# Ledger of designs, part 27: designed miniproteins, single chains, continued (5)

Each design is a single chain, and the fold is of that chain. pLDDT is the mean over its residues in the fold that is shown.

## One batch from the design tools (miniprotein)

Design m16975
Fold by ESMFold2-Fast:
Structure m16975 (fold): chain A 84 residues (1-84)
Amino acid sequence: MSKKAEEYLKKGEELFKQGKYVEAAYYYTEAIFEDPNYAKAYENRGEALAKLKLYKLAEYDYEKALELDPNNEKAKKNLEKVKK
């Protein structure tokens, strides 16, 4: 995992806590560009996109997170919620 990818993830998490979901999603996207196999970045971006009611985009990110980490129960549960 790159240090820069982890740094972008942390910035996104801070913005997510502040309710800044669009800005959080952009930082998670930067984390994914630095490390395309970063399961946590896909999971977190999916959560931000779901908060923005962008359910089809959130579905894609949760599926990617689950593909990279098949035992991620949180991503699995969140995927079921957005597929509704």
Scores: mean pLDDT 87

Design m16976
Fold by ESMFold2-Fast:
Structure m16976 (fold): chain A 76 residues (1-76)
Amino acid sequence: MSLEELEKRIEELEKKRKEIEEKGDLAGAEGIEEGIKKAKEYLEKYKETGSEEDRKKAEEAIKNAEEAIKKVEEHL
């Protein structure tokens, strides 16, 4: 997965967070925001190092945030 694909996935996560917030699930939106912040942190580290290990960590953090969104959406 390329850097651009990881950035696009984070953008989709931010869009979903806003949709959840607009639906009135402020607690769900807050939890997702924390996951997105963590994913962004790992992505920035990957941008600095270019290492495969940091890329995998960023991808894993993004996947974890995507799972969190799915769980919140299942309860809406």
Scores: mean pLDDT 78

Design m16978
Fold by ESMFold2-Fast:
Structure m16978 (fold): chain A 55 residues (1-55)
Amino acid sequence: MLEEALKRVEEEWKRLVVEDPSIPPEEALARALEAVAPTLSPELLKQVREALRFS
């Protein structure tokens, strides 16, 4: 579940970066997450956000 969700975010991020190379990587990742978010449960979305965050 989590690994599949992360793979979806990665695929969307790659698509966004290819389409607009000028977009900052952090912004592209945020947009990719937003695009994938509706397909995820709230719990899974939280886990994906935590996995992508480095403290």
Scores: mean pLDDT 75

Design m16979
Fold by ESMFold2-Fast:
Structure m16979 (fold): chain A 71 residues (1-71)
Amino acid sequence: SGELLAGIYQDLLAAGVSRDEANIAVIAVSKELEGDRLTPEGAERAAERASKILTPEQAEKVRAVLEKYVT
């Protein structure tokens, strides 16, 4: 949902992820949502998708943020 994605985006920026990298991560999450939910499987797929583009440091920050949103 827009609410979930906005929250993830803001938390990524707060964690020091750049706007461009945060956008990549949010797009990856949007493709892996189960309805309006981020499942553990969806979070892993999103992180894997983002890791193809992001640096290892940015990918670690993304994983840490996504853990907060898994339901």
Scores: mean pLDDT 83

Design m16980
Fold by ESMFold2-Fast:
Structure m16980 (fold): chain A 97 residues (1-97)
Amino acid sequence: MEEEKARKLLEEGIKAYSNGDYDKAIELFKKAVEVAPDSVEAARAYLFLGDIYEERGEYEKAIQWYEKALELFRKVGAPEADIRIAETHLKYVKEKL
């Protein structure tokens, strides 16, 4: 039930993000984490939060969100593809500092 709610919030957040509505996307991704904090959906929400702060040029904040995504992906046994995406983005933003 809570994971299904987190998934719907994640999907709405992705839609807001793709439309360039970063403030709405941030709100929705944070809600997804609050609803199911120990889920793959929450870890993916952290990844998208990192993406938004990266696009804003706020690299230190992007690093914090990508590190949270990586920690949670590893904790919940997420697919290696999700882990690799987070690691790749984290490496990229660290090179911008």
Scores: mean pLDDT 87

Design m16983
Fold by ESMFold2-Fast:
Structure m16983 (fold): chain A 62 residues (1-62)
Amino acid sequence: MSTEEALEETFKRMNVKELTPEQLFLGINMLGGDPEKAERIVKKAKELGKKTLTLEEAKELL
């Protein structure tokens, strides 16, 4: 599964509009996404002061 597909599937499975960067990191890794790309999302979100991300915001940070 691509990292973008793992990201989309994480939001779909959790049935929520927003997730913490840490929840996204775990979901992406569990679904076979790239852990380095997942870590970049966490780092960028923290640099932006975002406690939660929507699917669209997370894709922009990918």
Scores: mean pLDDT 82

Design m16984
Fold by ESMFold2-Fast:
Structure m16984 (fold): chain A 70 residues (1-70)
Amino acid sequence: MKLEYRQRALEEEAEKEETEEDIKKQIEELEKKAKEDPENRKLYLEEAKKIEEIKKEEEETLKRLKEFVV
């Protein structure tokens, strides 16, 4: 990846291209870090929950759009 874009723009592009598999990997990595660092476990788990919540809303929106277009 090139860092010529602003961090926000890169994060937005990454979110649009992310698949369910990529999201699961991110959550799994956060859960793994939570196991490796018990003191920061709560912080990693909170981040994982936020990712799941955001993705659930995005998936519901995409599912509704697919039903409407079909």
Scores: mean pLDDT 66

Design m16985
Fold by ESMFold2-Fast:
Formats: structure tokens, sequence, C-alpha cells
Structure m16985 (fold): chain A 63 residues (1-63)
């Protein structure tokens, strides 16, 4: 998956683990608001950065 590979690479450069990146990508793909909120909560203080990286990777892979 191009979005996952890109997010992992950019996440690693920012000090994020593969797990942090996977949670952020999962949150973006999750239609249930409660499940999405749980993934975001699991990221803790990394949530904003991880979600920004994941959003960028998804947008770039979709182009």
Amino acid sequence: DAAYALAVERGAAAGLSDYDVALALGALAEPDPAERAARVAALGPKAEQALAIARGAVAEAAA
C-alpha cells in the first residue's frame, strides 16, 4: 500500500513508530466515530502529528 509505505517513512523521520502511523491511518479510514476516537486517544500527545502525516500520505498516494 503506497499510502502506508509513505506514512511509515515520513513517520519514522518524525520519530513516530509504525504502530502510531497504523493507528492514524486506521482512524482516517474508520467510519464509526467511537472507534475513530479510540484510535486517536491511543495516539495520545502524538495524535495531531501522526494524523497530519497520515492525511498527507493518503492525499499524495491518491494523486
Scores: mean pLDDT 81

Design m16986
Fold by ESMFold2-Fast:
Structure m16986 (fold): chain A 57 residues (1-57)
Amino acid sequence: MSLEEIRARVERLVSGTVPPELRPQIVEELVERYLKDGLSNAEIQALSQEIAKELGY
């Protein structure tokens, strides 16, 4: 899967959980984690929910 496809997938998974103004930063962080450690779609969704919760959303 290309880097662009990975970014698009992460953006889709976080779009329902994370506010628009924070999405670019969080997407880039999750893309980096995906490339380094490998993350499932479920793990990406769980992390985006935890980040949103920690930020008070």
Scores: mean pLDDT 73

Design m16987
Fold by ESMFold2-Fast:
Structure m16987 (fold): chain A 84 residues (1-84)
Amino acid sequence: DVVEGREALERGDYDKAIEYFEKAIEKDPNNISALFLLGIAYKKKGEVDKAKEYFEKAIQLARESDSPFKEAVIRQAEKALKEL
């Protein structure tokens, strides 16, 4: 789902990207990568409020995780929020 969502996002097929990332979140609600990418897809569609919601969720979950990549995810999501 995340891989297929990223491929759809790269093609500019934002609606398909959203479907794939939503399926990833359905399977794992704590999938930080899927939440961040769903934010990117909504940002690309100009749905600012939804993009903000998903970036904020990704940041919160990343902060609560012990992932070695949490600092990078938080930085990327915060940058995306500032660009909204």
Scores: mean pLDDT 82

Design m16988
Fold by ESMFold2-Fast:
Structure m16988 (fold): chain A 58 residues (1-58)
Amino acid sequence: LSPETRALIDRVLEVLEAAPRPLSQREVAERLGVSVGTVSRAIRTAIELGLLGAPSQG
């Protein structure tokens, strides 16, 4: 993984954890200022690495 992809995954997780409700990929993209495709790719990579669906109650 590139350091940029890892940093993006961390930002996505931070946004999801900070939200009081479940967010769509579009809402996450809007909050981070990136495309929906970028968020979708980051989420898929995070799932494959076991980083998403994690630990605490999202």
Scores: mean pLDDT 75

Design m16989
Fold by ESMFold2-Fast:
Structure m16989 (fold): chain A 74 residues (1-74)
Amino acid sequence: MSLEEQRGAARLAVSALFGEPVPYVEDGPAPETLSPEGEAIVDRVLQALENAGFDPEAVRDYVRRLVAKAEALR
């Protein structure tokens, strides 16, 4: 399974939890801390990906960036 496939699945999971299309995020460092709600969403997305047979560690930083961006936009 490619990193692009895992990133695609992560975007779908974040979009589903926020009820809106995932905003574009640039490649970069993941935020060190999120809101308590954001941390809970990251954990839920990573658990959903693991349950679906993906490697959550491969996309953890990407998921954190997606959640931080989605929280900023609401």
Scores: mean pLDDT 74

Design m16990
Fold by ESMFold2-Fast:
Structure m16990 (fold): chain A 56 residues (1-56)
Amino acid sequence: MTAEQVADVALEMLKSLGIEADREEVLRIAEDLLRQGYDGTTAAFKAAKIAIEKLK
């Protein structure tokens, strides 16, 4: 899974929760998580969680 695909999945999860997030920020988080060795699915879930935490 590419960083763009991870970001798109994370953004779709956020949309289902009624949350608007900056795609560029989520993409940066996705790239960092993939660099750390997380698989695409885990990276998507973690990126969504990080985006939610930043909105608090």
Scores: mean pLDDT 81

Design m16991
Fold by ESMFold2-Fast:
Structure m16991 (fold): chain A 65 residues (1-65)
Amino acid sequence: MKSFEEIKQELLDYVRELIEKGYSVEEIKEKAAEKLRKLRKENPELTDEQWREIALAVNDVLGKA
């Protein structure tokens, strides 16, 4: 079972990797949403507040791209 910090970091690292590979912001949003959905299914023990924090962190990174 992954910790909240591990899940958040995994998604942020994934988003940064897609930026480095030259994906468009639209493609990154789609791929990040798919990854988030998968992580949420694999880690149902996390709270809605924790998922909201992860989503906000991803949005912050994308807003700087």
Scores: mean pLDDT 79

Design m16992
Fold by ESMFold2-Fast:
Structure m16992 (fold): chain A 92 residues (1-92)
Amino acid sequence: NAMEELDKLIARIEKNKTVSKEDGEQILKLLESIEDPEEFYEAARRVEKVVEKLPNNKEKMQLLFDIGVLLLKRAVDEVLERKGYEKRPVLP
């Protein structure tokens, strides 16, 4: 269950007051696996709120950037679906 694994990672980040590169990569992978748009946006917002409170470091800034890119990709997909276009085949 992606949400349970995400909750464990969030709890670990809050306890440690830092996010590792590995934690960030796992969070992104879990977020990408969430198919429901509402659950995805809620989960992404929860992660951002926790990570924003951490001391600034490279790993924190990279994760926030990557979440922002993922949010943008999902927003583009929704606009394309609403207009009857195909989803983008390449998401760089």
Scores: mean pLDDT 80

Design m16993
Fold by ESMFold2-Fast:
Structure m16993 (fold): chain A 114 residues (1-114)
Amino acid sequence: MSMSEKLEKVIEETRERLRAARSPEERLAALLRMIGKILEIIEEELDDDTASIVAKYLGELGAIFVEAVRTGDREAGVERVRELEKRIEEELKDNPELVKQLKKLVEVIIEALE
């Protein structure tokens, strides 16, 4: 299975878990599971430098989501996630397929914030 196929599977499974979630805690658990699974994939498939960049952005995405849930300010959360997406595109521009998959991840987080 390619990295893109592995990432797409995790994203699809996460969307299903988010649809089934009945509480903010269940939504948070689904997103944390997704982050953990993606970290496993990038450690296996990417060089250490690129994996470190992706891990940093996954951590920032998680922090934005937790703060948006804590404060109830979902609009501010979405804006911060969109700003982070632009930074991902700039820093990982030499890996367009990875950027494409990370953008799908960003959309899942935005869908979770609504």
Scores: mean pLDDT 83

Design m16994
Fold by ESMFold2-Fast:
Structure m16994 (fold): chain A 79 residues (1-79)
Amino acid sequence: SLSENALVKEIAGALHLIAGDYETAVELFEEAIKQDPNNAFAHALLAIAYKKLGDTEKAQEYANKALEIDPNFELAKKI
């Protein structure tokens, strides 16, 4: 299960991602992953943030990590 701190960072990151604050979203998702490295959803959201920043290599890296954690994770397949 996610720690409360990891979940808060993930929610904050998602809000910044929706707002278009992609660099802040990256920082928040990286902190969430540091606290919960097996969170497939946080890895997928980080991949989306990197894709929005134009960092295709990092986007693919984190999408692949999300799929390693959960091979059936549909959000990671859309990245």
Scores: mean pLDDT 82

Design m16995
Fold by ESMFold2-Fast:
Structure m16995 (fold): chain A 82 residues (1-82)
Amino acid sequence: SEEAREYLRKGEEYLRQGNLEKALEYYEKAAKLALEAGDKELALEVARNAARLSVEALRAGNHELAERALELSLETLKQAGV
């Protein structure tokens, strides 16, 4: 889905800007659309980005955001059949 990839791109942009909350919001939107479309490759790419966000949140000392990002990564992998 073009819309799912656009949301992934926006999440990556917010992560580069240090806006971790907005990055998570857009990764959640991207994951939902990728899974609804059955786009396994895009879902795996979103899960990889959510895992990276979790590491960046831990470095920033935001344990709650890190847990939410990790949960998004794991749930997206599970729903994608990995």
Scores: mean pLDDT 90

Design m16996
Fold by ESMFold2-Fast:
Structure m16996 (fold): chain A 96 residues (1-96)
Amino acid sequence: HMLSKEELEAEVEAALGFMQIAVLDRIAERYEKKGDYEKALKFYEEGIKTAQELVARLEEALAKHGSPRIARDLAWAQETLENLKKKYEEVKKKLE
């Protein structure tokens, strides 16, 4: 099945965004395991920002193109954002 140019561009952008988020999440988890909560929070914060930007871009792409593939990527991006926010709050609580 042929993807439109816009659907393909949205898919590539989502893939790159998810990769960047996964790297940031992994770095943050490593610092959390070491007890370096301040650095863990910094990397979770960057992950949250990246996920928020990805959600915004996928919402715009979905509104314009209505692709089920874009809708799937948006749902995963939203879930990833909420999971990162939960991890951020858990680490923040440990600094109290």
Scores: mean pLDDT 84

Design m16997
Fold by ESMFold2-Fast:
Parts: sequence; C-alpha cells; structure tokens
Structure m16997 (fold): chain A 73 residues (1-73)
Amino acid sequence: MELSDEDLDEIRRRVQATADFLNTPEVERIAQEIIELIDRYRAGEISPEEFLARVEELERELQRLGDEYMQSQ
C-alpha cells in the first residue's frame, strides 16, 4: 500500500512527540533514525517493504524503552 505525504508527516510527528515525552538519549537516537528512514523513503532510496520492516523494528525498540522507562515488566 502507498503511504501519503500526510501519513509520513504524522509518523514523523508522533515519533518526535514520543522522544520529547520520554526525553532519553536512547529514545531520541531511535526517533532520529526513524525520521531519517522517512526521508530516505520519500527520496525513493528504500523500498516500501524495507522501510516498513525497519520502522517496525525501531518502533519495537521504542516500545521496549518506553516500558522500561515506565517500569520494568
């Protein structure tokens, strides 16, 4: 499926908001990597499948760090 420019901008905003909320260097680094992937996808350097796979992996890392920040499971 195609991702619209608005969808990509929303992902970017959401990731930035998450980084601001958690405010840790690790989270900021992962958030920046996701934003870079969005830019590369928009430039046509990455296929949609590779983009989604890498974003999902980084999103899982963000979720793990978020859980750890709120308290260990």
Scores: mean pLDDT 77

Design m16998
Fold by ESMFold2-Fast:
Structure m16998 (fold): chain A 109 residues (1-109)
Amino acid sequence: GVKLSMAPSVTGKEGETVTLTATASRGTIVKADWFKQKPGESPQLIIYDNNTLAPGVSSRYSGSISGNTATLTISNLKAEDQAVYYVRATSSAGDVSWGEGTTLTVVPG
């Protein structure tokens, strides 16, 4: 199957912009959905259909796709953004794959 590679951990500073990426091992990404999971909580959908914000999600979150890469951007980073982020991507070959997740650590500004 198609593997979706993500950095295991990313550290961001409060007030800065951070980007999380997922890269498909083959094909291009045609659809990506992003999920946020805080400790003790169920994963929450935050971005769907590449760049659409889920209801109630902060406008500081945005998504994009380009070639074999899906990107989640978080602007004006806050302590509450500290979480594990997952992506589910559909490739041009029709494969649906899940990334293993990126742990985002937020440090004070």
Scores: mean pLDDT 88

Design m16999
Fold by ESMFold2-Fast:
Structure m16999 (fold): chain A 66 residues (1-66)
Amino acid sequence: MTFRVTVTGSVTDAIGLALRLIGDPRFEVRRLGDGVFEVTHHGSEEEARAFEEELRADPRFRVERL
């Protein structure tokens, strides 16, 4: 499952997200721009949906399923 994630918070929030995703082998991440990432989840559909819901609940992030 692939997502576009836009960081609406600070540069620190963007760095924190990037470090979290790069450290997890279930994620493939591409930086599209400053604070914008294309994220592919290679785990289960349930885990991918849990990730989507977690980010949607956080006002520092916008997430769109591709």
Scores: mean pLDDT 80

Design m17000
Fold by ESMFold2-Fast:
Structure m17000 (fold): chain A 64 residues (1-64)
Amino acid sequence: SAIGEEALRLAEEALELAREGRHEEAKQLMDKAQKLGVQALLEGDTETVKRVSEILKETNRLLE
């Protein structure tokens, strides 16, 4: 879905920001990606949502 694709793009950008040490910006995009991910899940986009979830888990590990 378009919403799922947007959530995925935001999650990937958040991961890149976290790798660069831009933790506050990464957290902002993670929040946005998570909210769009919920919308995509309600649309039945389970595969894209799984990918978003895995990226957000990796991003969160970098913020520890």
Scores: mean pLDDT 86

Design m17001
Fold by ESMFold2-Fast:
Structure m17001 (fold): chain A 77 residues (1-77)
Amino acid sequence: MEEEAKKLYEEAKKKLEEAERAFRAGDLDTSIELAKEAQKLAEEAYKLGYEEAKEVKRQADSLIALSELFKQERAAA
């Protein structure tokens, strides 16, 4: 269980890093998709008892909200 939760957590971190990279490149749609994948993986790890996964989920949620906000701002400009 702990081993499986850790693997999900590590995969969630990788997806979050890819989402952050896409965000910095201006690819907001890809950033949102990758951040949603990171969110799901982190939620699964947290349900299995990996407390640190809660922080990855929060960061993914924040990145999704920020990316959606920037999409709205750029569409209005």
Scores: mean pLDDT 83

Design m17002
Fold by ESMFold2-Fast:
Structure m17002 (fold): chain A 60 residues (1-60)
Amino acid sequence: SSIEELIKRNREEIERLEKLIEEMKADPNTPEYKVTLMELVRNGTRYVVERLEKKLEELK
């Protein structure tokens, strides 16, 4: 289903964001506020996945 595809894509994006955040934290040239902004994007994407998973559960 399209919902399952959206969940998959958003989960892949979360994994990429997690990797990027770790790389940014390891880089002394990256300002703290940029790390915080990326963490907010990651958290927002996690929220989307949770809502999509709930919707998928309701449709089964």
Scores: mean pLDDT 86

Design m17003
Fold by ESMFold2-Fast:
Structure m17003 (fold): chain A 71 residues (1-71)
Amino acid sequence: DEEKEKLLEEIRELLKKYIEESDAPEELKEEALKKLDGLLEELRKNTTVEELRLVVEALENRETTDREAPA
């Protein structure tokens, strides 16, 4: 449970950073940030610690490979 909350927090931080530093329009950034809380609630209810760990790894890998320039 504690480990699950820690992974959810890491996912939130990664997604928030990714959204805020992305080149997306401000409207999409606001929508994405608003939906983040909903997404995290869904993940808390419907995913395992192992699945959350894979999500964190995927987000970290995607952010580094897709980033051409910082915000």
Scores: mean pLDDT 72

Design m17004
Fold by ESMFold2-Fast:
Structure m17004 (fold): chain A 74 residues (1-74)
Amino acid sequence: MSLEEILEEMERIREELVELMRRAGQSDEAIQFVLDGVDKLIEETKRNPEKAEERLKNLKTFYEQLAEMLGEPA
């Protein structure tokens, strides 16, 4: 997977996290806190592309864990 494809997938997961948290009734402040973390991860991926695939995998795992915690089936 190219760096551009990894960054596009991270941005897609960012949008899916917003939808997941809104459906779960989370506050805009809670959503923004999570998005700040994702934005930092994307910036780190741009600086150190050698670990881009690992960071994407970790972000996907975070999404799955958050979905489970908020009561949505995986």
Scores: mean pLDDT 82

Design m17005
Fold by ESMFold2-Fast:
Structure m17005 (fold): chain A 62 residues (1-62)
Amino acid sequence: SSIDQAVLLAELYLRRAGASPELIERAVQAIRDGDLETAAKLLREAGVSEEQIETILRLAKR
């Protein structure tokens, strides 16, 4: 599903950015819950680019 793709991509970018396992888990849960505002905030805090965040959120919508 597109949500599963969003989760995989978010995990990849967060791991590359050196995010903690706890932050990765929180971001993944936010995506799965449809809380895209929290997901975007956590991705930005970790240093994921705006282009990467937009791609993740597009996949996570619906």
Scores: mean pLDDT 87

Design m17007
Fold by ESMFold2-Fast:
Structure m17007 (fold): chain A 66 residues (1-66)
Amino acid sequence: MKISEEELLEAFGRMYAGLGKILEKQGKYKEAAEAYRKAAELFEKAGNKELAEEYRKKAEELEKKV
């Protein structure tokens, strides 16, 4: 079984989204924003525009807190 690139990109996107949430809870807003931006880029490459937009907005909100 060969996993598609789109499925791998979504998996990595979820990993970065989870990392961003952990960093945000720790008050590491700059690092959390970077993690959310990576998640958004990965979801965009995977064709998941909805999640890409969601995490892009989260990154922008956190950048305003720094």
Scores: mean pLDDT 82

Design m17008
Fold by ESMFold2-Fast:
Structure m17008 (fold): chain A 61 residues (1-61)
Amino acid sequence: SMERLEEWRREMEEWVETLSPEEFNERAAELYRRLRAEGVPESVIFEVLSYAQELLDERLA
């Protein structure tokens, strides 16, 4: 649902502020595995991970 997508985005924003880049990558990988195991569509997983990558790129720029 759109509500869960917004929740995941908020979690990632918090992670970018509080975690190291390595810890962020580990958390993002765990989120990917969790979403895949829950049967979340690949298109939704891709959107979540693309957002995570953009946040990391902005922080590291």
Scores: mean pLDDT 76

Design m17009
Fold by ESMFold2-Fast:
Structure m17009 (fold): chain A 75 residues (1-75)
Amino acid sequence: MLEKTAEINIEMARKYEELGNYEKAAEYFEQAADLYLSLGKTEKAKELYLKAARAYEQAGNFEKAEELRKKAEEL
């Protein structure tokens, strides 16, 4: 089920944050957000895009962080 896959992606993102791999953490949060958006869970998707944006910012990927903040704002 897509919701279970999204939950696993969030768990993986948290693990990569603990390892200091913010780029991978951001990728997993973004994938989880996309899955929740496809399920119509817009508020949860918005929250996860913002988490991904913060992780990308911590990784030094400011362009991707700004893109995801914009995407969350437009939802």
Scores: mean pLDDT 86

Design m17010
Fold by ESMFold2-Fast:
Structure m17010 (fold): chain A 63 residues (1-63)
Amino acid sequence: SAWLQEFRERYQEEIDEGVRAIVDGVAATVRKRLEARGASEEEKAAFDAEVERLYALLDKEIA
């Protein structure tokens, strides 16, 4: 909608920061759960690689 586009254009920096904060929080929670479950180092590394890929995609979309 026109309102959403105007909102995004006006608050782009705040939206971008908010999205990163959400991703950071979710990633921290998942890492904690993986450790609590006794996940292998390979599983933890695979998750970290996925988070890095997500950050790269966000950087590409935000820029």
Scores: mean pLDDT 75

Design m17011
Fold by ESMFold2-Fast:
Structure m17011 (fold): chain A 82 residues (1-82)
Amino acid sequence: SMEKERELAIAGFALLVEMSAVELAIRHPEAYSEEEKRALIEALREATERLERLLRELGREEEAERLRARAEELRRRAEEVL
């Protein structure tokens, strides 16, 4: 349905924004406070979980697993640098 397509698009864009924000923080960790770094990592987690849930509800399990793996790798890099 159009509603589900819109939900996926919004969740996908939200995740892209959060991934981009985390990548920026990894490149310039000195520009972020410890509180801001924790908030970025948490926002990435929340955005990932939302999109993963929607993908699984639509039976797109392989896409959900690939998304989880990619987001976990970025989170791992962020936790090492931030």
Scores: mean pLDDT 85

